# Ledger of designs, part 43: designed miniproteins, single chains, continued (2)

Each design is a single chain, and the fold is of that chain. pLDDT is the mean over its residues in the fold that is shown.

## One batch from the design tools (miniprotein)

Design m5466
Fold by ESMFold2-Fast:
Structure m5466 (fold): chain A 67 residues (1-67)
Amino acid sequence: SALERAEEAIRRAEEAARAGDAEGAQKYSHVASLWAAEVAAREGSEVGQALGDRARAALRKAGASLG
């Protein structure tokens, strides 16, 4: 499902962030945002927005880890 795809992408983005992999964190955060948008359209904007927020948080964490 779109929700499962979003959760998987967020998990991978967070893992990339912890490893200092900025490219991976950007890639998976972007993928997570696309799936979060689909979740918002199908399941409700509140759930999709929360997933999008988590994806952005993972990307910010990656930037902090490399700085």
Scores: mean pLDDT 77

Design m5467
Fold by ESMFold2-Fast:
Structure m5467 (fold): chain A 79 residues (1-79)
Amino acid sequence: MTDEQLQASIKQLDALAQEALKAGDNKVASQALTSKAQLYIQMGQYKKAKDYAEQALKLDPSNQEAKDLLKQAQQLIKK
């Protein structure tokens, strides 16, 4: 995936997250933010990945993928 493709995917996920939040669908919004955090890890933007994973967990505390990404981002920030 190129940087340009990553940026396009992030824009799509931002739109999905905003629509889900507007509809009150915290689970879908959490999933969109989790996917966004994963893309930021691929880009080496670990601080942003951490922030989005934390937001995803606030929306859906049962989101295991967001928990795993938060842990991964924290470890990568320390390196």
Scores: mean pLDDT 83

Design m5468
Fold by ESMFold2-Fast:
Structure m5468 (fold): chain A 111 residues (1-111)
Amino acid sequence: MLEVESVRVVHLRFTPESEARLSKLPDEEALDVTARAAQGIADAANRVLERGVFKSKEELARAIEEAFSAQPLPVDVIAELEVTLKDGKKYLVTVRASPEGAEVIELKELP
């Protein structure tokens, strides 16, 4: 069983398609979209932490996808989450999140 101590956003980037879309917006709208994306990622990380206990890595991955899908992002992003367990074990989870939902594309155990 995986008991989560913390979930930290360690990296965030827009996809090339989202970068192209943002470049066409006025600066104020681009900043608003960026702020809403950052907040949505933080909210999703908090939902994973609030649930806190998972039976497997697969359940953790599904829960992350569900957390992002509960508040869809305004643009496509790739986010890297560091999930630290209570036993000190860490996972790096790479998520592609979009207005349509989210998919965990990599879940890697850290040394």
Scores: mean pLDDT 84

Design m5469
Fold by ESMFold2-Fast:
Structure m5469 (fold): chain A 88 residues (1-88)
Amino acid sequence: PKPLSEEEIEERAEKTREFLREKYGEKLSEEEIEELTELYRRYVEALNAGDLEEAARHYREIVELLKEKGVISEEEAQEAIKAVEEAL
């Protein structure tokens, strides 16, 4: 598929920011939402570049942060990481 433009990546990041604020705004601070949004942007950029190792690394960082902030459990974090590793 055609690589996403910078504008398309930014649009996806903004939708992710809105989703996180709406669903987890009571568990995540605005700073944590911005950190997760930035990690997601880097994840999408790595996928866009075909760098699956870099994409997996950023995805693991997202999962670890969600676990640290109590959004997901340790078990959910392990399952999410396994799913990404199987997709590579």
Scores: mean pLDDT 78

Design m5470
Fold by ESMFold2-Fast:
Structure m5470 (fold): chain A 73 residues (1-73)
Amino acid sequence: MSEEERVANAIKVIEESPSSTERAVAAWGIREAALAGHDVSAAVPALERAAKEDPSPLTRREARRALEAIAEQ
């Protein structure tokens, strides 16, 4: 799977998965991709929504960390 496909799948998981653990892992994966130098800008709207509105504190934390990594690029 390409990094572009992985990022697209992670966005879908953040937006659609009923599992808070899956959403948190998806946000973490986007952060790892950003730190590795991949373009993850397509994920920013989903991450901003998750950081603000996700019912899981863990998912909100991982989304915020992903946004912080993207902002440092």
Scores: mean pLDDT 84

Design m5471
Fold by ESMFold2-Fast:
Structure m5471 (fold): chain A 80 residues (1-80)
Amino acid sequence: MEKALEEVKETLLKYIEENKDKILSMSKEEQRLELANIISDALAPYADKLSLEQKTEIFNEVMELGEKKIKELEEKKKAE
């Protein structure tokens, strides 16, 4: 679980940083859907190794992290 959580976090944060202009142009609903898709894809290699509860815990934690990162980027853009 710990390795899966770390790898999914790294994948999501890297995606957000590399695609920040695209993500910041999206609505809040579109941003949440995009994050959900990236997290689900990053969890696919672990589907048979993790319980449903473990997958849900990782999804919720990484989703919250992604939403916080997007908010930080939006606030920085407003300061420019």
Scores: mean pLDDT 80

Design m5472
Fold by ESMFold2-Fast:
Structure m5472 (fold): chain A 70 residues (1-70)
Amino acid sequence: MDYVDAAAENARKAYDLYRSGSDVEEARKLAEEAIKQRDKADEVSPELGFVSGTLAATATSMYVLLEQRQ
């Protein structure tokens, strides 16, 4: 299921960019893309998309937003 794979990859890339401190804006965009792809995956396989993709994307987005706020 390519949507699940795409969501996982984008979430991973977003987290890596956040860790490196290289481009917070790009990390945010990748997190948003991961959420979109996870939503599509949830329509096909809720178990796979929801648990793995949602947690990774949500955590990454939260950290990026917290950094912007501070």
Scores: mean pLDDT 64

Design m5473
Fold by ESMFold2-Fast:
Structure m5473 (fold): chain A 66 residues (1-66)
Amino acid sequence: MSVQDKIAQFAAFVQQALLQSKDPEVKRQLVQLTAATLEQLARTTDPAEALAIIDQAEAQVEEILA
């Protein structure tokens, strides 16, 4: 999977989580996680590292929603 495809998948996942959540604290955590993930992606030039960052972020979204 390309980095672009993985970013698109992550964005869709976060958007669905935001639309389904009624808790403003959960929404705040999702927005902060997304911003932190984008900051990490901006600092890397390695596609493998970028994919790992996105995979970790997806796992953290699932943890926030649990």
Scores: mean pLDDT 82

Design m5474
Fold by ESMFold2-Fast:
Structure m5474 (fold): chain A 61 residues (1-61)
Amino acid sequence: SEIEELLAKPREELIEEIYRKASTLPPADASRVFAAISAAIEADSLEALREAIELVVELMR
């Protein structure tokens, strides 16, 4: 699973990978992902980070 592969990465690499993937999305979708990852970082929440990953994977389909 792409989500499982991403979750296996170190947190810093994971965040960078998500930003890179999000930058390839349409502006509106990219903004949603950036907001989700920013909220996850601020909350220091692994669950919120996982939700941001699931969002970017879903939007890339």
Scores: mean pLDDT 76

Design m5475
Fold by ESMFold2-Fast:
Structure m5475 (fold): chain A 79 residues (1-79)
Amino acid sequence: PRAEIELRVKTVNQQFAILAEAQDLSLETGLEVTVKTEGDKVTVTIEGPSMERVKEAAKRLVERAKELGAEVLSTRVFE
């Protein structure tokens, strides 16, 4: 299972904060978390063996991104 979260950031500081959160999430959960940056758009991909774990991690990242002031463009789950 895989979750893909697309975010739009307003500042480079928000981008760095999201990158740090993704790294912390990866270390804490053991899930595979990858981040791709394209200008003001940040895509976070969370992959793991459990759909429940992937969904929980995606929800936590979305909630954190909103707290940081980033715009959530989409959240998608595959498999």
Scores: mean pLDDT 82

Design m5476
Fold by ESMFold2-Fast:
Structure m5476 (fold): chain A 68 residues (1-68)
Amino acid sequence: MSKEELLEEIKKEMEKIYELLVKKNPEDAETLRKRFERGLEMAKKLSKEELELVLRIAKQELKKVEAE
């Protein structure tokens, strides 16, 4: 995958995590959105290898949140 493709996939995984977390705790929506925005800005500065690691972590977190 290119760096741009990795960033897009990370964004998709983070958006899915955000939607599930906000559904459970709507009061946390603003705090979670700010964290995700900061995370994406930080990710833009990472190497391809670091982005591949971040994507793996994001996919694991999404599975945990979905499974509970």
Scores: mean pLDDT 80

Design m5477
Fold by ESMFold2-Fast:
Structure m5477 (fold): chain A 87 residues (1-87)
Amino acid sequence: MSKEELEKAVELALKLAEELIATTPEKALTPAQVAALMERLSEEISQEMYDLLLKAFEEALSKTPDKKLTLEEVKEMLEKLLKEHES
C-alpha cells in the first residue's frame, strides 16, 4: 500500500463527505450516507484502500452517540488515518 494512494483516497473521501454534508438536512453523515460515500469511493480506489477507509468510518461512527459524523469529525478521522500510516 503506497502513501500516495492513501493520501489520494483520503482527499477523495473528504471531498465526497463535504458534498454529501452540504446537501443533507442533518449537515452530518449518517450510516446510510457513509454507505453511499463508500459506494462512490469503490469506483475510484483499490479494494485495500476501500477496506481501510470503511473500517475508519465504522470506528468513527461507533464513537458518536447518535452515529452521525460532522465534517470536523470526518476531517479528524481522516487525519488520524494518515498519521497512523505515515511511519
Scores: mean pLDDT 80

Design m5478
Fold by ESMFold2-Fast:
Structure m5478 (fold): chain A 91 residues (1-91)
Amino acid sequence: SPLLEELQKIVEETKEKADKEIKDEQSRALLKQAVEQALRYLLLGQPEKALQVLEEARETFRKNGDEVGTEIMEEFIRELKEWIERVGSSL
């Protein structure tokens, strides 16, 4: 599916961005875990739970003063919401 390939690309690009921009290994692992968990929920047809996981991770980064992690999460959430809308409009 072209939409599934687009989703996989967004996920992979977000993980690559974390590897380049997040210096703390624990913060990087948290971001990758949240992104992978969100992908799993999307594949199960649960986009609201996927977004919840990402928003919880974004709040964790914000509370820890991790501005880079917060920004990467906000960008991923935005791209994911746009992808969800495209999937809905294609049905």
Scores: mean pLDDT 85

Design m5479
Fold by ESMFold2-Fast:
Structure m5479 (fold): chain A 94 residues (1-94)
Amino acid sequence: GLAGVSREERTEAVVRLILEGTRKALADPTSEVPWELLRREVAELVKLIGKEEGKEEEGEKAAEALLAGDYDKALELAVTEEAKALIEAVREAE
């Protein structure tokens, strides 16, 4: 993980990558966007948010649901509005 980077910087980087990926997909449908890697980074952020909010188990379950492609369950288990926004950004981009 990005252990030396703040959660805010990591969130900004992931959001930027999702936006760039969406732009590439719209410009060229054959473009390879690393959606699996982006989903993994969002899952790690969701886990970190849960841990920082004192809801580590809920954050871990939300991340597991996201990695399984169960966006509805991931959104229900998301601990904060920030976590929900990150999950929704990946869902809308894929």
Scores: mean pLDDT 73

Design m5480
Fold by ESMFold2-Fast:
Structure m5480 (fold): chain A 81 residues (1-81)
Amino acid sequence: ALPLSAEQRRLLYLLASLLAEDAHTSSEEVLEKGRESIEAYVRSTLSPEQAALVLAYFDEVLERVRREGASVAEVQAEFEA
């Protein structure tokens, strides 16, 4: 499990869910802009170590949704196991 607070984990799940919805309905440009905005916010708000962990998890969730057609909920369940 990621060493994140309950609040950070909830925010991460919400952001991942919103971006995953965009991945099915939006252009690649919109998805990249959304990802960049999230990265900028995370890096400005969290410590460098925490930001790296959050972004790595976020990228893994998105990649698995794209690659496997998995739902965000399915990927979240694996990370909570």
Scores: mean pLDDT 63

Design m5481
Fold by ESMFold2-Fast:
Structure m5481 (fold): chain A 62 residues (1-62)
Amino acid sequence: GLTDQLKSLLSKIKDGDEDALTEAVDLLLNNDPDLVDKIRTLMNKKGPVEALVDAVEEYLSS
């Protein structure tokens, strides 16, 4: 399911896989477009990689 796919992608993102980062963002945005504003806000504070990791982890915790 989506949760298992995101967990696999999060592991790859933490290993430095930029393609996995892009795939995780696309999955989140396609399932919850309201995350666009949250991701943008986090990117302004933490930078793109850390913001995307945080967004994926928060989604998995919900």
Scores: mean pLDDT 73

Design m5482
Fold by ESMFold2-Fast:
Structure m5482 (fold): chain A 79 residues (1-79)
Amino acid sequence: SSTSLPSALGLGEVYYQQGRYDLALRAYQLVLREHPDDPVARARAHEGLGRVYEAQGRLDEAARHFAEARALREEIGLA
């Protein structure tokens, strides 16, 4: 079943704030899976993933996701 973009992003944010990082990662990964052709959705999901990895102390993973979010935002700004 398709999950709405606001619902999946909202769940990711709530789980992140609750320290439920595995559930936050799953929610943001669901956004990437269900909205692969939406660069706005993908940028927001990658930023969420970056914040979760940063909170876990997984700084290399966080940096990669933040870089992907930035690249997607640059693409949106130029398009």
Scores: mean pLDDT 83

Design m5483
Fold by ESMFold2-Fast:
Structure m5483 (fold): chain A 102 residues (1-102)
Amino acid sequence: MLSLEEFLSLSKEEQLEYIIEELERVKEMVENKAPKEEIFEQISRVHEYISAFSTKYNVPQEVSDRLISLLREAAQKVANGDREGALKKLEEAIELLKEILG
């Protein structure tokens, strides 16, 4: 994963594409039954990227709050052993990010 400083040096479009790629990696980790701790660490890093992106580019609070809520719900589903539910929440976050990319 890129450091936060490296991530913020990317263009707006590259930052969005990178967040989407890292969420796709989280989906692969869930599908491959990676250790829950590793999945939580990856979700936490994606959360940091989304928060930094949303602040830098004045993403509407409703959209930012929805993205963060979806990541929180995905983590909770993983914690509860609901991997299918987690994958659905991650896919919803990816689709919302694709809409922001425009």
Scores: mean pLDDT 85

Design m5484
Fold by ESMFold2-Fast:
Structure m5484 (fold): chain A 91 residues (1-91)
Amino acid sequence: KPEKLLKEMKTGEKIPPDEAAKRLEELGFPSVAELVRRRNVPLTQNTLDLVEKYKPKNPQLAHTLALIQIGYELGHVTDAEAIASIELLSG
């Protein structure tokens, strides 16, 4: 459920920008990692875990989850926009 994923992404430990970016690079999202470093925003551990979980079968969803979290930390993404994006890419 998109709402459940979004709630999970908003909870858990905050990982500092440099550590979050390094993990995103290791997961194969270097452009997103660069965005995290440039914007100096933390990500939640839950978001990083969800990116890793979905990458093998749905890399577009994994990528979008990371972007949603960055947008949330910057105040640029609403709950409705996040839910719509997750739903579209979940099938």
Scores: mean pLDDT 85

Design m5485
Fold by ESMFold2-Fast:
Structure m5485 (fold): chain A 55 residues (1-55)
Amino acid sequence: SKIEEIKKAFEENPDDDSIVTKILNELAETGSAEEAYKALKIYFDYRKKKNLEKS
């Protein structure tokens, strides 16, 4: 699943936006706007959770 690849990329390189952009572009090219939206939501949720854990 593309969503699983995105999660793994965030876990391995959370500070590297280029990886996120590359995965999102690949999802957009497949013509699945809904998958791209879900991927972005996972990214924002992960980022928000990380900020709370660091506090």
Scores: mean pLDDT 65

Design m5486
Fold by ESMFold2-Fast:
Structure m5486 (fold): chain A 84 residues (1-84)
Amino acid sequence: LIEKLEEALKKLQDPSITGQEILELLKKLLELAKKENAPEEIIQALEQMVKLVEQMIAENVPTEVIRQQAIEGLQYVIEQLKKL
């Protein structure tokens, strides 16, 4: 899971990434976390990120803001997993 989260962070460094691509990336990470039986706190954090990004897209928030929010969220999740 950590390796896939770090790969996702690298993809988020691309400023041309779309809000929809960010959302699909987060949804795939959530599915992987559930499949690997990640701690409930990690699953909940990823679910909240998916909901937040869906809302930001619906409200036409600039993609750069969505991208930065996703980067911060994934960094937090990676740090929490490394403490396990």
Scores: mean pLDDT 83

Design m5487
Fold by ESMFold2-Fast:
Structure m5487 (fold): chain A 84 residues (1-84)
Amino acid sequence: VRDDPVAVSVALKLRAIIAPLEGETEFEAEVTVSSPDTPPVKRKLKVVRTEGADTITLDLYEDGKLVDSFTTKKVDPEKLPGTR
C-alpha cells in the first residue's frame, strides 16, 4: 500500500489544530512512499504550529524544506458561535 504523504500531512495539520498536547508546537512523521515501479523513498514530514494573537500559522516541511504555509483564525471551541 502506498503511504500518501499528502494524507499524512493533512492528518498532522488536523492534530495541530484540534488536539495539540500542552506546549506542543511541532508535529513530525516519517512516511515511506513505496510503489511497484519505484524504490521506497522515506520522507520526513513536519508541521510547525505558530500562534499569533488571533491566528494560527501551520508551516509544512518535507525533508526540511518548506512546501506549504497556511494561516487560519484562532478558533476556540468554547467561543464559537452556537457553542454551549
Scores: mean pLDDT 64

Design m5488
Fold by ESMFold2-Fast:
Structure m5488 (fold): chain A 88 residues (1-88)
Amino acid sequence: GEEKAKEAEEYGEKAAKYAVEALRAKTKEEAAEYLKKAEEYIEEAERKLEEAKKAGAPKEVLLRGEVALGVGKVAYGVAKLVAKKEGV
């Protein structure tokens, strides 16, 4: 259970990283690629977090995963809105 929660935290952090890279991208093609990676990491983080919950992972480890996923989702949302306005 704990391993899945830690994987969710790592994937959430990667989602945030790629969302920020999308905002800093010099081309529309790079921005689109980073947004796709951020979305894929969000989906994996959500999956791992649900698996961790079912396996009875401790509340503290689950909370870290939920916070990382939340940050990733917010960063992705902002990056996606900016990309849409820029025609990505």
Scores: mean pLDDT 85

Design m5489
Fold by ESMFold2-Fast:
Structure m5489 (fold): chain A 74 residues (1-74)
Amino acid sequence: DDAEEEALRQRLLDALRRLGADEAAALVEELVEMERAGAPRARMEEVGRRAQALADEAIAANPEEARALSKEAA
């Protein structure tokens, strides 16, 4: 369901921005555009790895905020 995918994407983007991971959020948006454009899988995987690394760094730097976000999502 495209609506469910969009809702999950918006929640992810909001969470990343609250953690200060604005660049990770921008890369997630870039991945969506790449998928729509039919970009090569290898390129999408590269961007995805970078987005994940930035998200992991932001979570590690902001454990209280990450916990608050997890509690709000539950």
Scores: mean pLDDT 79

Design m5490
Fold by ESMFold2-Fast:
Structure m5490 (fold): chain A 72 residues (1-72)
Amino acid sequence: MELERERAIRRAEERGREASELAVKPVNEKIKELGITEDTPENRAKIIEINKEQAKKYQEILRERERREELE
């Protein structure tokens, strides 16, 4: 059986991997899709908005998963 510390480390690694896949990668892909190549105030505002939208979606995914786990 896993010790609590080993379980915590494993969960942290899983969360990091999931965050990369569900939060970081989609943001980077969206930036590429929109052709944002220059660091201008306008493009910076667009990147902030993309990050907010993706963070919101990621939080919704986590909330829905937590809700499903609570029902089991």
Scores: mean pLDDT 70

Design m5491
Fold by ESMFold2-Fast:
Structure m5491 (fold): chain A 65 residues (1-65)
Amino acid sequence: SDELVAKANELAAEAIRLMTDPNATPEEKERGLQLLDEAIELFEKAGHEDAVKAMRETAEKLRKG
């Protein structure tokens, strides 16, 4: 659904911003990971398998620093 995809994209963009900010606190980076996980769940509910795969790969890279 368009609503799930729109929300997932918003959460993913916010998560990436938080996780890539060199001045982000550890708490802000933890929040970013939570937003990434929520975005992945929304893409899964929307049936966007390619987006789920891409976001999981992005999450792995960001978790490694």
Scores: mean pLDDT 82

Design m5492
Fold by ESMFold2-Fast:
Structure m5492 (fold): chain A 58 residues (1-58)
Amino acid sequence: MPNLTPAVLALAKEGNGVVELGRLADLISRATGLDREAAEIAARMAAKELGIELRPDA
């Protein structure tokens, strides 16, 4: 999501390009008000668009 890009990239930098799915989903949920399931879907989409690896890789 465009307005979350700097925060997502900061998490990726902390993890050497890898971000835990749960942590990214929590960030999106808190910023957007989405529930956990919707936030996890949004997290996977954002990671794919920004070239970030999620763990577990699933």
Scores: mean pLDDT 73

Design m5493
Fold by ESMFold2-Fast:
Structure m5493 (fold): chain A 104 residues (1-104)
Amino acid sequence: GKAEIEVTKEYTEEGAIITVKVTVKGKASGVDVGEAVEEGLRSVPGVEDIETEVTVDEEGNVVVVGRARAPRSVTGEEVAKAVAEALKERTGIEAETVSLKEIK
């Protein structure tokens, strides 16, 4: 399968909230993709309170949304890289697209 990774960083008074949305096109295990997203987020120093939700969209794609709290120093780029590496290592799925958004 091919993965699309979207990372949103929202700044807060205490740090930031990171939201990662991973959409996998084609055959994939939702459990394995969900575990990969959680592991990717956990691998970034300072990322805490990780929550993941696994769903299937109307086209049958696996969609994982991960949310976590992070220090302001954590970048969307380092989160996207960590999640992409965890996906590749656990599932063999490579990220085809990565998009980054910041909310001030």
Scores: mean pLDDT 86

Design m5494
Fold by ESMFold2-Fast:
Parts: structure tokens; sequence; C-alpha cells
Structure m5494 (fold): chain A 69 residues (1-69)
């Protein structure tokens, strides 16, 4: 439903904010927790055929993984 897609997009936006905060604070533990949540949202978006939210989650995942290296 449109409501499910809207909720997933808001969840990705919230996770972007949490990732930005963890990166700024150099909080690796929090960043790893955000990564796990992003991976969960990516799978949820795939199940709902929400390509746009899936792509946003994948982009955030790539950014987090780059920061963790």
Amino acid sequence: SMEQHELLRKQVDNLKTLADSAIRLKDVDSLKKVLKQVEFVEKQAELLNDQQTKEEAQKLKERILKELK
C-alpha cells in the first residue's frame, strides 16, 4: 500500500540522520547497528517491490560500509 511505502521512506530518512550522527561522533558501534537496520529496510523494500526505497537503502548501506573501512 502507499502507506507502507511512505513508512519505509521515512524509516530510511531517519536512518540517514542516525548514520550522519554516528559518523560525526565516530561511533562505530552505533554505525554498525544502523547498518543492520538499513539491511532490514532494503529487504523489506524488495519484498514490497519498492525499487526507489530499495535504491536509497542500498546507497546508504554503501556509504556506511565505506566509512567502516
Scores: mean pLDDT 87

Design m5495
Fold by ESMFold2-Fast:
Structure m5495 (fold): chain A 55 residues (1-55)
Amino acid sequence: RTPEEIAAERRQAAEIAGALNREVPPGEREQRLQEASKVLGLSLDAQQYALSLLN
């Protein structure tokens, strides 16, 4: 994958993590991210990046 594709996917992952941090209780954020990753087809790299951004 190109660096531009990786950056775009990580930006999407950050937006998802930000939404989960605002809208979902802390105990459910990881589960919701897993569900969203499945629906959106996020790579393992993007999913791990989003996990690192969850509070």
Scores: mean pLDDT 79

Design m5496
Fold by ESMFold2-Fast:
Structure m5496 (fold): chain A 103 residues (1-103)
Amino acid sequence: EKEELLEKTKEILSAIIEHVIKLKKEGESDENILEILKEIFLEAGLEEEQAEYLSELILKEANKVLENPENTSLEEAAERIIKELEEKFGEEKTLEIMKKIVK
């Protein structure tokens, strides 16, 4: 169950990062992307601080992929996001965030 949740969360985060990269290539501003992501995560049931922080992490990882696409994997980007959530909110709250995202 925990392992399946982790893998599904990584898949969803990877898909979101890929979508953000597409929006940036189409000329969308970082400010508008952050608002879109925050709304998605608030609708998923995240607290405002969690939604804001996760949105910032996703944008940061999308920017890394855009700057170095040959040496940056979406899976590794998703893993870094999960690790930074655990460092910020702790393991139990990160697990709750993952459950809300996978819904």
Scores: mean pLDDT 86

Design m5497
Fold by ESMFold2-Fast:
Structure m5497 (fold): chain A 94 residues (1-94)
Amino acid sequence: MTEEEKKVRELAIEAANRLQDIIDKKPSVEEAVEEVRRILREGVQKMKELNLSPEAKERFLAFFEGLVRHLATELGIPQEVADELIAEARKELE
């Protein structure tokens, strides 16, 4: 595993743990959406700071998309809202 792959894996584990914490706290849909948006913004900033390749950024985003969709299902967040959150994160990485 390359150093870049290790960094992506560490970011993925951190994101997964933070999203699981949201599920465990069982917040309102509005609170969950704001927390996910914050986690996405922080993740995007970390990816920029680590100077990850475009391929590594896409790998992380694909993994994170799966996690966000899972959280949306668990907390009753509309999939349309989950799609918007993911689109915002992708735009920030461009």
Scores: mean pLDDT 78

Design m5498
Fold by ESMFold2-Fast:
Structure m5498 (fold): chain A 94 residues (1-94)
Amino acid sequence: AAEEKEKKEKIAELFGENMGILFSETMKGLDKEEKIELAKELARTMLEEAKEAGASLDQLLESLEEASKTLDPKAKKDEEVEKAVKEAVLEYLE
């Protein structure tokens, strides 16, 4: 359904934004490529754990929205990490 597609896109967007913020200020010892791959792996692991726990798309979206509220909205984002994670999450949810 269109509603389900919209939820998947929002989940991917929030995962990307959250990981972009998290990795902008952490993992300074990693190369850009290593940061991107690690962020994608962490996002996939969280999605796999949520699926194993029986979480719905609504529950996953709510969890990500709550996580976003704990992050500084003015924090610098790693835009390459954000984009890569968003694409990986969308692919996983297809």
Scores: mean pLDDT 78

Design m5499
Fold by ESMFold2-Fast:
Structure m5499 (fold): chain A 63 residues (1-63)
Amino acid sequence: SVFEQTVSLLLSMADATDRIVKMRQEMRKASPEEKAKIEAELDAFIAEQRAANRERIAQIKAS
């Protein structure tokens, strides 16, 4: 289960990375107002992913 949890975490992180790349690409063509909105959404997404990943890592370490 620890191995499965680790693999799941890595795959989740890879998916998150792809989403971040796509959002940054959207920012390149956005207006200043839209860019600020996308930046806020990106920051919120990164914060959520970091919190989720830290919790999963803590659970793996406790196993």
Scores: mean pLDDT 81

Design m5500
Fold by ESMFold2-Fast:
Structure m5500 (fold): chain A 80 residues (1-80)
Amino acid sequence: MEEARRAAEEQREAAERKLQQRQLQMMQQLASLDSDGDLVKSTKQKMDEIIQMARQEGNFEMANQYEEALKLWLQQQATQ
């Protein structure tokens, strides 16, 4: 199975790119819901809810990717 999965790397790359694009769109959509003030806090809260839902669905890969994206985004906001 592992070897067969490696043979399908191209399909995996395409899926990963689409997932990343969707993550960015979701982050922007959630940020848009916070019209004034604590964009960082509101976005973090909404993302945490989505991560929790993904974990409940058993989609740990998606949950982990959202968590990573959120961490990078928060770091960018805090460390500029």
Scores: mean pLDDT 66

Design m5501
Fold by ESMFold2-Fast:
Structure m5501 (fold): chain A 85 residues (1-85)
Amino acid sequence: MPEIVRLRISGLHEDVTPQEIADLFHSYGAKVVDVLLHLDPETNRSLGVAEVDIEASREEAEKLAKELTGKVLKGSTITVEILEE
């Protein structure tokens, strides 16, 4: 019975797509349920922030967040954290 944990990603390059975020998480063995990339509605540009829902225990999500924090994606260093309720 997998839990769903929501993670926040910040520091994303503006050219990063939801698909690239999902691919990154899949490469670390995460089961991605959904990816929500925050976009400016006027320019359709990324705000550099996304939320990712994964099928994982809190412990697995914490390990994944630490593993991904400090990774460089399209020249930008990302930070990943668990979102509290």
Scores: mean pLDDT 79

